# Designs tried in a protein design run: designed miniproteins, single chains, continued (2). Part 41

Each design is a single chain, and the fold is of that chain. pLDDT is the mean over its residues in the fold that is shown.

## One batch from the design tools (miniprotein)

Design m5405
Fold by ESMFold2-Fast:
Structure m5405 (fold): chain A 66 residues (1-66)
Amino acid sequence: GSAEARRAAEAARRAAEAGDATAVASLWHQYGKEGLVSEEAAREAVRAAQAGDARRGAEILTRAAE
């Protein structure tokens, strides 16, 4: 539900603030598997994190939580 998506977005935001792109990618992989976000959004966020684009990853998280 939206409450779980909001919690996921908060956890990812904290990880991004700490500079932990690996944690952001792991959270996206888990929440995509649980069906909280689309698999496409999860794959895009992981790809952005692997490319070192934390800002792009954060944008995808914000959009998925809306």
Scores: mean pLDDT 66

Design m5406
Fold by ESMFold2-Fast:
Structure m5406 (fold): chain A 74 residues (1-74)
Amino acid sequence: LEELRAKLDEIVANAPSLTVEELKQRVRELLREAGLPDEAIDGIVREFVHAYENNDQDHLDLVRDAVVWLVKRL
């Protein structure tokens, strides 16, 4: 769970070097590896990219916490 949070933070740190599509792809791959269903992944990726593009750290933290919570309950 902490490793998942760290990997999400690493994707955000590398995001300035990525296109929006590459950012979406990296987040999708991480969430699929964590065992989330595709429907949940698409929603999370959308919220994550929106928060990142708006420099909304509070929203990014909420999305990250929601992902960790979902994975913990799988």
Scores: mean pLDDT 76

Design m5407
Fold by ESMFold2-Fast:
Structure m5407 (fold): chain A 72 residues (1-72)
Amino acid sequence: SMMDELLLEEFKKFLDEHGEKLLPSTDAMSDEELARFYVRMFEYEKGITLSPEVKEKAIELALEYLKKLKEK
């Protein structure tokens, strides 16, 4: 839906603004665990709960973000 697309765009902005600052100084977390952590932080910040379908897409976006961050 349009609302789901807007939430995913908001999540991308959240990652761009906060992702590097929220990254733990440890390799103990897998990329999937880090991606899920970013989704939880976004839900907390916005006071919302994403549907399972939107959450799945948000995890994929967070994984892409982490890949780009590691290539830097």
Scores: mean pLDDT 80

Design m5408
Fold by ESMFold2-Fast:
Structure m5408 (fold): chain A 61 residues (1-61)
Amino acid sequence: SLEEELERIRELAEEALRSNWDEAALQRLKAAVIETMERYPERQEEIAAFVRELAREMKAA
C-alpha cells in the first residue's frame, strides 16, 4: 500500500541521517521515492508533501 511505501521512505531517511548522509543510503532513499511515485502516479502530490514534511523533521532533529 502507499502507507507501507511511505513508511519505508521514512525508514530509509532515518538510515541516511544515522549514516551521516552516506552516498549509498542517499541513493536507496532517492530510489525508493522515485519508485513510489512511479507506482502511485495519481498520488504524486501526496508523496511529495510527505517527503517535504520528512525533510523538515530531519532538519529539526
Scores: mean pLDDT 81

Design m5409
Fold by ESMFold2-Fast:
Structure m5409 (fold): chain A 83 residues (1-83)
Amino acid sequence: LKEAAEKLRELAERMASVSPKLAEALREAAEKLAAGEDPEEVAEEAAERIKEIAIEEEGLSEEEAEEVGERVKGLILKLAEAS
């Protein structure tokens, strides 16, 4: 989980220039994973928050935001499984 958290922090740094709020959501997920929280719960919470950011701040449709959220959820779960 600590390695997964480190990878998410790296991704957050890359995203900071594109979307500071998306980067913060990824950092929060990384911190929760580093603290030993359940990866499935962390992934669900991060996906929901990122969907909200995508709709409210980036102007994406609900369908587009759901795709982004599912992609982030899959990434978090994959990183946690690899750690």
Scores: mean pLDDT 77

Design m5410
Fold by ESMFold2-Fast:
Structure m5410 (fold): chain A 105 residues (1-105)
Amino acid sequence: MDHLRQGNRLRGQGDYDGALRHYDRASRSTDNDISAQAYLNRGLVLIDLGRYEDAIRYFQRAIDLSTDNDIKASAYGLLGVALRRLGRDDESQQYFQQSQQLLDS
């Protein structure tokens, strides 16, 4: 069973509790990139719920765990989105630049 895919499907259906349960399982993976993707997806649920400060913590965790530049770039981009929603525009711009630098590597 692909817990990331199942979580994504449930999130799309508005079943945030179901999505979070599947992402929680994926976050316990011994593969740091699977775990990082799960934290990134948990942050996306929090964005959907308008919980931007909580989302930031999960995106930071995804960056800390990942060795994959695409996952890190996605997490930095989403950090920028969350920070902009909080009116923290200078920090938002820094993370968007970080995201672009990782995509160029």
Scores: mean pLDDT 85

Design m5411
Fold by ESMFold2-Fast:
Structure m5411 (fold): chain A 57 residues (1-57)
Amino acid sequence: TTTVVRVTGPNVEAAAEALRAAGHRAVVAGDTVGVATEDPEEVKRIAAEQGNTATVV
């Protein structure tokens, strides 16, 4: 099941690049990043590694 995750925080651009490198389709919209994924736990882990917060929508 595809889950939408919203990433917010101080390093969203770094999180977007890390997510794309991991094979996720990350879209930057202003100061947030949206990701549609089948692995929300990986997205949350990558976001946290860059000091950001990930919330399942």
Scores: mean pLDDT 82

Design m5412
Fold by ESMFold2-Fast:
Structure m5412 (fold): chain A 109 residues (1-109)
Amino acid sequence: SALFERFLAFFRRILAGDFGPLRAALDERLADAPLPVQIAARLTLVALEVDPTDESALVTLAELVLQEPAAPAIARAFARLLAEKRAAGKELTDEELRALIERVLKEAE
């Protein structure tokens, strides 16, 4: 449940275009990291602000912010579903997001 809620909060921020909290989380997690690593993380956020379906950027950001083994699999599934919904002129619903996270968590571990 705690793990599910952390993933849900993360992807809700992506869907809302609410990158401020994600930037703050990255700054806290990478405070002691070398400057090139901090810059790369911030560039990943910029890539997602431009294209939230960028699978590679979503995987990288999810790994850095969540630090959970299931993060890459959920990020890939989310990017794909969001791209499919946008191509159809539809929005990804909260119910669909919840179902996706639950499904991938059950399949991963």
Scores: mean pLDDT 84

Design m5413
Fold by ESMFold2-Fast:
Structure m5413 (fold): chain A 88 residues (1-88)
Amino acid sequence: ATWEEDKAEAERIKKEVEEQLNKATSYDEIRKILEDYAKKNLPRPPSPVLEAYLDIYAADKAIEKGIEIPDPARYVASRLIVVGAEIE
């Protein structure tokens, strides 16, 4: 799979669960919503790039809602994975 395919899949997941994400009150709940959807609806385990996009979306939603990110290092790592994939 390409990073473009992984990004499109992550965007699709985000759109499908956006309402649930808006109701979430903790970072763990945001993560669980995204991970549960991916686990149930993906035909294969997520790639590292897909996981990185989901981690970024979870962190972005937490920031939007004023929720603290418990592991900022994971967010930074996910951003680096995405940048590395996009520059080929």
Scores: mean pLDDT 74

Design m5414
Fold by ESMFold2-Fast:
Structure m5414 (fold): chain A 94 residues (1-94)
Amino acid sequence: MYDAAVDNHKHLEEKTGKSILRVTALGSEEGAKGVVRTVKAVEEATGKKIEVVAVESPDADPAVQREAAEKIGELIKDAVKEVMPYTEALAAGK
């Protein structure tokens, strides 16, 4: 996954001369901010570093962007499992 994200990032830098990394949870700025804040909160609670990577631009491959979002979701779930019992994690996701 990271290899594909890195390749896509390099391709966008070469094509546009600009690096754009954004987190897209629901295709909105609010969703992106929410995911970033959640990841940082989990990092602070667990002491574990989580890297958030997503590429968004008119030239970005939608499939790669979806894969990035899925992996971010997996990282958040794994980090929460380390801090919270399953039942409490479910209640928080209510």
Scores: mean pLDDT 47

Design m5415
Fold by ESMFold2-Fast:
Structure m5415 (fold): chain A 80 residues (1-80)
Amino acid sequence: SPMEEELRIVERVLKEVEKIANDPNASLKQLINAMFLVIAAYASLEIIKRRGTEEQKKRAEELEKRLEEILKKLKEKLKK
């Protein structure tokens, strides 16, 4: 289904940005790129929450909470 494909894309993006957020040697360019990926992931999660099944919406909410924590780490690193 289109929403299952969207969830798979978000899960892949989440893994990529999580690696960057947890890398003490991440460059400014990598941090900025991760921020763009986070914005894209939020847009995808909004679509899933509007169009998905109840199970897909619940999975999207769990991914959104993880994305929120990653975003906090990225913002803190960008303040330096």
Scores: mean pLDDT 87

Design m5416
Fold by ESMFold2-Fast:
Structure m5416 (fold): chain A 84 residues (1-84)
Amino acid sequence: SEEFWKKFEELIEKAALALEAKKEEEAEEIFKEAIELLKKAAKEAGVEIRMEEEEQLEVLRKIAEAYKLDLKKNKPKELEEKLK
């Protein structure tokens, strides 16, 4: 649903900002929240997630790192404002 994707994008952005700020524990907690959101959405859709939680965390971290790098390269002023 639209609400799911909006919340998921907000969590990925928060995680990217936490990674840029070197707040590793905060980023990890956000990834765990994103996993819970994914599990809920999968259950509602009748889909089985066959990826282990550790693998899910690694994938989410890579997505957030890619998001962070994209912001740094293409929207550096927006990134600076969001870190305040």
Scores: mean pLDDT 81

Design m5417
Fold by ESMFold2-Fast:
Structure m5417 (fold): chain A 70 residues (1-70)
Amino acid sequence: MKSKKEYYTELVKAALEMVTGDAEKGLERALEIIDEIDPEAAEKAREAIKGKTREEQARLLLKVGEEIIS
């Protein structure tokens, strides 16, 4: 069972992957992490990221993660 700190650490790694590596793989992992904690927040995040740059998507997903984890 992962702690809230471990979830946030994995989310940060996924966001970094979105900007510096495999953007699609990073995005998918970030959304999966959010979905494990709060499926409704994940659905809203999927809609909110449409039309945004990779950096804007990463920032938005990290913000959502911060809000649902703490």
Scores: mean pLDDT 81

Design m5418
Fold by ESMFold2-Fast:
Structure m5418 (fold): chain A 88 residues (1-88)
Amino acid sequence: AAEERAKRVKERLTELAEQASKGDDIALAVLEIYLAVDITVLRNQGKLEQAERLRKVADEFISAVRAGDVEKAKKLIEEYVKLLLEAD
């Protein structure tokens, strides 16, 4: 279940990041919403340290996407998904 969820999140974030890196502003907005929801869920669960770590990776990820650095964005997706799994 957790591994299947991680795979789905990774695939979706990768798809959105590739679209956003090509200048798709809607894909970028959807990406920012997905990241904000995950961070908010962790905060609401009282996992404040995990939420803050996830936020820092999310901020770096969005910066990489905006810069068109797809390879850096993919590396940050791996880190993001790892942090989500550790927070379960």
Scores: mean pLDDT 84

Design m5419
Fold by ESMFold2-Fast:
Parts: sequence; C-alpha cells; structure tokens
Structure m5419 (fold): chain A 110 residues (1-110)
Amino acid sequence: MPSMDQILKEARDGFTAAGRGLLEKGERYYKKGDYKSAARYYSLGSAMLIAGKGISDKETIESLIKLGEVYYKLGKKDEAIKLYEEAIKSSPKDSEYYKKAKENLEKVKK
C-alpha cells in the first residue's frame, strides 16, 4: 500500500495544480477589469496553494499579494490590509515579496 506521506504528497500536488488553474482564470478576469470575479478565483486559488505548498511558499505569498491588490481595487480596504499583513508575516524580511507587501500595505493606509 502507498505510505501516508505518498498519499499526502498526491493530495498536495492536486491542490497545487488546482490552485494554479484558478489563479490563471483570476488573472484573465483581472486583465478584463472584472475585479469581483478575479477576487473569487484568486481567493480559491490562494487557499488551494496554501493546502498544497503552505503559507510560506513564494507562489502562495505572491497569490496573497495579488488577492490583496484585487480587494484594494474593489474598495475592500480592511480585507486588503489583512492579506498584506499575512504576506508580510509569511515572507523572509530580505525577500522581494516582503518589500512589495509592505509597500502595498503603506499605500492602503495612506
């Protein structure tokens, strides 16, 4: 029988693939200016990447920043702040993602 680790790896790989597909759909809606649909796809896609790769993975962090940017476009300031704070918390302080999330957080607070 496959080990529990093998089964969990297959589940994580499935969540990662699903998350990527949802983020690609979200990006298409974002490019069309449909931020409400983009937010739905980015929210589901980032949740799938958290399940597949964890919160500290660079691809997951980037998806949280994108979701925050979309919520800011929708006027959902408090939701954008929470997403940028989570991205900051999950990113190494010397990373480009930390800097980007911190800059976006400062822009929302002004």
Scores: mean pLDDT 87

Design m5420
Fold by ESMFold2-Fast:
Structure m5420 (fold): chain A 62 residues (1-62)
Amino acid sequence: MRLAPEELARRLASVPGVGGALFTRLLQAFGLENLPNATVAQLQTVPGIGPALAAAIAAALN
């Protein structure tokens, strides 16, 4: 699914625990186009993201 950059940023900002540093890490790891398609397991490969936070991010992007 293709999300507008502003909508993607807004959804990520709504997730408790996602600050600017973590947002930057997610963009560096996946990019804007691939981030909405990242699995919970793939999100957990990013430093600072545990299972609960990965599930919350995936839910916010879908």
Scores: mean pLDDT 76

Design m5421
Fold by ESMFold2-Fast:
Structure m5421 (fold): chain A 97 residues (1-97)
Amino acid sequence: SEKSKLLSKLIGDVIGLVGAAYEAETGSPEQQAQARADAERLVDDIEKTAKKLKEIGSEEDVQSVARILRNVAELMEQAGFTEVAERLRKIAEEVEK
């Protein structure tokens, strides 16, 4: 289903953000710069996917998405990705409306 495809995409992008956070903490300066670029791309993709999930998902799906995004935002903030974390929290708030 379309919902399953969007959920799989969201999970993949979230895993990508976790990878970027790890690389930002442990990588070389070049790898840290790439991780920040990857995180920005992934958060743009997450925003588009979350908006689509709001359109076709249940209230429970939307609440689950918002919870995932807030948990990932905390991880990104700890890794120094403050702007990405703020964007993820804003996306979570907007999908719950």
Scores: mean pLDDT 85

Design m5422
Fold by ESMFold2-Fast:
Structure m5422 (fold): chain A 83 residues (1-83)
Amino acid sequence: MEDLLNELHDALTRGDLLKALDLIDINRDGRLTDEEIERVYELAKGTPTEKVLTFYFDLDGNGVLTYEEFREAVLRLHRAYYG
């Protein structure tokens, strides 16, 4: 689990959003489940990765990343890359 968080942090700090989406889609089926998105959100809480996720996925720009914002942003980005 820490390996996933470290890879996600590295991908996001490089601006590699496609790699970040691949890391969230843990079963590699091209579908993002609520369970996969929630897992990543919870793993990132209280870590430096939370700040990086907030930078990319905070849709209202208030500096707070809620689960609903994260889910919405991730699904929009996934749709943009995978259709």
Scores: mean pLDDT 74

Design m5423
Fold by ESMFold2-Fast:
Structure m5423 (fold): chain A 84 residues (1-84)
Amino acid sequence: SGRDAFLTVMRYVIRELAAAEEITVEMVEGGRELVVSLLTDRGEDSLVPVAEAIFDEAAELVRAGASKEEVVAAMRRRLDEAAA
């Protein structure tokens, strides 16, 4: 399903960010582009705002100087909320 594809790609992106030494805004935006492109290509337009909200908060936290751990935790929290 589109929801399963969304959860799978989001979990992949979050793991990649968690594995990096530093999370940059460019990395967050690259993850956004990957997820939004996948959702759009699959016709899952209703999930695009959900993905954008997760990446908007992540980008805001990075710009505010939040730790990598805080950024990853916030993304995981929002994804878990979207999965419920």
Scores: mean pLDDT 88

Design m5424
Fold by ESMFold2-Fast:
Structure m5424 (fold): chain A 88 residues (1-88)
Amino acid sequence: SDTYSAPQTVEGGGGRAVVTAVGKADGTAVFLVNGEEAKNNSVQNGVFISQEGNTAAAGAVQAPEGAPGLAVGHVKDGKVYISSGPAG
């Protein structure tokens, strides 16, 4: 079954969005921006979305206890960076 992080409110590029990290049953991970799948290097709901592979540098908030270590919403240089996987 899919595993969901707690929703996080993030701001970047003058917009505001709710981001949720989702670990799918097939072992892949996706991010939702206001309930829609996040798209790398795009603007969604006024927020610039960028997907980063290095969660250790991001200082990101992880999923609830017992879930995969999914990172949600980190802001740098006016962009929202979304990562999956545990830090390290």
Scores: mean pLDDT 54

Design m5425
Fold by ESMFold2-Fast:
Structure m5425 (fold): chain A 75 residues (1-75)
Amino acid sequence: MREEILKEALIEAARALGYDVRDEKELGEVLVADPSAREAIKIAALFLLKERGYEITAEDVEEVERLLEEIVRNA
């Protein structure tokens, strides 16, 4: 799955969970401030992708986890 699709899903998932997030930088700020949000955002993003008709593989889950770490590092 494309990295841009995964990043968009993570941002939308954060918004769906009530976080005031407009972009990747603001998502990183949320994850730094509340590390416990990481699992909730990951699960919500994977759920959104499944609802949109994407087939989620184990590799996609690993890539989501990698992107979350990168987003936190870049915040």
Scores: mean pLDDT 82

Design m5426
Fold by ESMFold2-Fast:
Structure m5426 (fold): chain A 81 residues (1-81)
Amino acid sequence: MRAKDPFNIDTTFLVALAFRDRDGDGEISAAELREVLAGHGIAASDAQVAALLAVGDTDGDGRLDYRVLTRHLTGQELPVP
């Protein structure tokens, strides 16, 4: 992994998000996202959560699709120097 983002999104963080998805639907709530971030020592602001939701909330239902987020961060869809 060559990119770091302000949310410290790495393999451990993504595994924690997957463990919050008890239904296996690939989505978690903003509250669950905040809890995972807090567990990793990140105080999630509304702006930071909104930025992650903007990438992962493709349905506009207020739930983060963390699988879409993972693909954007690791699948070369965010080519930053």
Scores: mean pLDDT 60

Design m5427
Fold by ESMFold2-Fast:
Structure m5427 (fold): chain A 69 residues (1-69)
Amino acid sequence: SGQKSVDENKARNTQALEQASARDPSLKEKLASPRRDNYGGLELFKLDRQQQLEKRREEQQQRLEELLK
């Protein structure tokens, strides 16, 4: 029953990777290297975690702005 969560996590990581690669092309090179799968996994984990934190802060800000309207 972990299949759906794994698929969602992979989709989110792919999106986060694309966004981060647009900001830093060197990350794309590192993550695209098959021999750096472990390193790429760590970078993807960091990117997903950082993006989640930023999204949560943005959501809080939007909620406050909506309430103040």
Scores: mean pLDDT 64

Design m5428
Fold by ESMFold2-Fast:
Structure m5428 (fold): chain A 78 residues (1-78)
Amino acid sequence: KFEEIVKEALELAKQLGYDSFIKKIEELKKNNTEIDKLQVELILLVLKSLLTDDLEKQEKLIKEAKELYEKILALKEK
């Protein structure tokens, strides 16, 4: 659920002290567009990759983030 993704992303951003990510998530959650929802999910994947000590898991998260970023770019081109 999007609300759960927003909550998790905000918790991780606060844990890392990334004020810019906190502000971005707060902006994105105000808009109910598909692009904004995907951008919050992308932020969550990036934050998870930064917190993992497992290189294999980190690489998988980075790959998923790249694929999601490409999807967001494709949607913006419409």
Scores: mean pLDDT 79

Design m5429
Fold by ESMFold2-Fast:
Structure m5429 (fold): chain A 78 residues (1-78)
Amino acid sequence: SMSQIQELQRQLGELAQELVKTVKEDPNDTKKIEELIEQIEKVLRELLRLKGYSDEEIEKMLEGTRKMIEEEIEKIKK
């Protein structure tokens, strides 16, 4: 539903902000960083499913997203 998509997008925004904050403030908290990435992946998987993507397409997109997140974390740590 549209309202469910909007709520998931809101959750993604909040998790992304918390991830950036955690990397800046506690870059050595690898457990919290990994937990936040896993939460982002969970919300994104649900969002993409609601948008009509197949499970196979979703998993490929999530692999690309994880790589992008890891690259952005390295940039923030500079």
Scores: mean pLDDT 86

Design m5430
Fold by ESMFold2-Fast:
Structure m5430 (fold): chain A 107 residues (1-107)
Amino acid sequence: SPEIEELLKLLDELSKITVEIMKAIPNPSRKELVLLTAASILVAGMQFTVKYQGETEQGQQELLGMLDDLIDIYRELYEKSKNEKAKELLKKGIELAEQMRKKVEAL
């Protein structure tokens, strides 16, 4: 559906931002490394969920939970970071995840 194609496009943007966040934090602390790894796993899981379960109510509920978890991780990284570029990218990632959440709720 057009809605699923739009979610996949937004998710590709989130994936790219996650990579840029990782590049902006080249020497992460142990805690930052755990959070960055968790964010990467969540983005991959969301790509799988949208592609194979995006049309189902169960898949949509799972996607909302993963988006909430990603937003929490990005907020924690934002609070811990002293890097202005990383903070800018994290804010953009949060805004995209919130936009996706609203689109999933509208399905």
Scores: mean pLDDT 87

Design m5431
Fold by ESMFold2-Fast:
Structure m5431 (fold): chain A 64 residues (1-64)
Amino acid sequence: MEEERRRVLEELREQIERGYLDVAKLREYYEKGILTEEDVRELVELDIDLGVKELEEGVKNVTK
């Protein structure tokens, strides 16, 4: 894996874990060929999974 691609993936993963994904940056990196379509799908799936977990925890806090 190229160092730049790895660094970008790590940066975007950190953003997702913090609850903020910079979609404009994600698109820019994809357009530059730094990220593959598979990379973008994995990041989007991670964002959805973490967003769903956050929603589930929020619901539990309200109902308990």
Scores: mean pLDDT 72

Design m5432
Fold by ESMFold2-Fast:
Structure m5432 (fold): chain A 87 residues (1-87)
Amino acid sequence: MLDLARQYINLGNQYFSNGDYDQAIQYYNQSLLYAWRAALDGDSEGYLLMSDAYSGLSQIYRSQGDDSAAQSYDDLSQSYRDSYLQS
């Protein structure tokens, strides 16, 4: 689960860097699915990977001028980072 989540974050980052925002969003969402499953199974690193994926989504929406969506994803990123640090 964690290895797949990390691979999908790396793919999301690659496609974001290339300007392929739709593909980047798809890969960040795949990472969230696997990271969430890892967190449910008791692996706190899942929260860290969810934080990273939401951070990526925030950056994409900010790049598109959707500051409201970007802030919402940034808030989620910070929330899951805090969950990781407390675990």
Scores: mean pLDDT 87

Design m5433
Fold by ESMFold2-Fast:
Structure m5433 (fold): chain A 60 residues (1-60)
Amino acid sequence: LEEELKERLVEAGMSEEKAEAMARLLVEDPNISAEELAKKTGVSLGAARVAKELYDELLK
């Protein structure tokens, strides 16, 4: 799950380092807000929303 999410985030244009951090945070706390995720990883709010969307898709 974490590795699959990281790979999808890299494909979406995120750096490998940021994709790894976002994937880890989402797996550790699925209830994290897009705002908090953006703040903790230094990405835009839009990028954080995309990450949450990709995470939800992987849970289907």
Scores: mean pLDDT 79

Design m5434
Fold by ESMFold2-Fast:
Structure m5434 (fold): chain A 74 residues (1-74)
Amino acid sequence: TEAMERLAKGVAHAMLEEKVPEEERQRILDEMLAAIEAGDAERLLAIGREVAARSTNPAIRARLEHLLAQLEAE
């Protein structure tokens, strides 16, 4: 869905902005892609919540929380 794609892109951008190591970023990106391909919204929400909870930047966290809420509403 568009909400799943928006959340995945939001998480990817957040990880780049927060300087998450490349190996960890690639692992999370692979997990998100697998969740999208499977249509597993619960798994994608869990990944997004984990990244949001680890964020130290309030603006990035708020952006991710908004995207999470959009997917939860579907």
Scores: mean pLDDT 83

Design m5435
Fold by ESMFold2-Fast:
Structure m5435 (fold): chain A 89 residues (1-89)
Amino acid sequence: MSINVTIRGLSREVAEKLKELAEKAGGKASIIESSQVTVSILGLSRETALELAKLAVEAGGEVLITAGDELFIVRTPEEAEEAVEKLKT
């Protein structure tokens, strides 16, 4: 299953670092700038999705995790762990 992560509310510097980490892990990442910086990341494993979601939340971001028909909104590291654990394999 492909896990996708969308992150909002990060600084440009943190967004660029998460994009680099996602791409090194085999994901496809894009940064969208308008009223705020958004990072869209596609094609992550469960392990990489959890790592990036926790890093984003610790940096003050809000994370949307999607896989198939499942969607989780995450604002704390604990919510990131719960969301990834609840994903259908």
Scores: mean pLDDT 80

Design m5436
Fold by ESMFold2-Fast:
Structure m5436 (fold): chain A 80 residues (1-80)
Amino acid sequence: MSPREQVLLLAEVGVLMIHAYIAYKYSSREEALKLLDEVIARLERLLAEAEADPSTPQEVIDELRATIADMRELRAEVRA
């Protein structure tokens, strides 16, 4: 993935997080959960591409894994 494509994918994740927050607060918990699932899926795709690239620093892989874990925990809290 090009640096431009990576930045755009991260920007899309950010927009989805904002929509998930708005859905949770003003629309529905169920809609927020669906948006969080999409965020997690996009981050997992980034992780897979980072792991496939042997030039990716381990710190980047570790950070992506930590972020995915945090998003999964947030999803569990939103569901509770």
Scores: mean pLDDT 77

Design m5437
Fold by ESMFold2-Fast:
Structure m5437 (fold): chain A 86 residues (1-86)
Amino acid sequence: SMDSEEELKELEEAYERLKEKIERVRKLIEESDLSEEEKERLLKVLELVEKDAEELLKSDYPAKDKIRGLERGIEELDKLEEYVKK
């Protein structure tokens, strides 16, 4: 199977959005009034999301499937951001 130029651009954009979201959420966690134990747990979630994204990019999956995986990661980060903001 051949990835289109459009799909490869979408993949790069999705990965950049994911990385930006990880950095934003990390700062929110660090600056929050959450306990140190809660901060540690949430930061580990960010590490897992980043690791999963890196492994996905190294995979032989089609670009479309990688984009979907990264978008699911961003969705989970959005939920985490909303949790931290409360």
Scores: mean pLDDT 86

Design m5438
Fold by ESMFold2-Fast:
Structure m5438 (fold): chain A 86 residues (1-86)
Amino acid sequence: SAAEKKLQEAIKQLKELAKLGDKNAKIWLDKFKSKDEKKIKQVLENLEVVRYATLGLLRAALDFAEELGDEATAEAIRRQIAELEK
């Protein structure tokens, strides 16, 4: 169940990034479209795929927060990005 939750969350994040024009997110989504749940599960055990999806989503959210002038949200997102880039 924990693996299924991580799978669904990663797919959701990749879909959101792909909608925002992220070409790498589209590549990862196309790999998941193979419908081989065992292969997808093994790929999701790769922390880099989940980390990449999270970083891309946070960068997109940062752009929106900055455009809206929401400095408090922008600052919070910048801190999360910095932590994940360590």
Scores: mean pLDDT 66

Design m5439
Fold by ESMFold2-Fast:
Structure m5439 (fold): chain A 86 residues (1-86)
Amino acid sequence: VEELRKKIDELIKQLEQAETPEEAGNLVREIVKLADKLPKEEAIEVYNKAIDALQKRIDAETDLDRQIDLASYLVYLATNLAVLKS
């Protein structure tokens, strides 16, 4: 599913550059929905990439309240990854 993987990679790139926590949350939810359509091993790769992208976005954030909001989505992704691996 080449188109699906490319769409997910584009969303992950957008996640790293998300202007607001609300945009980041919307991107995270879309990435999760699309990852659910992938085989388990590919979904694990997508979650790891999304976690890395979101962590980079958090590291670039200068507002503490926005960092906290973004960190909530990081927990959401990490929890979904843990369930997928179990």
Scores: mean pLDDT 85

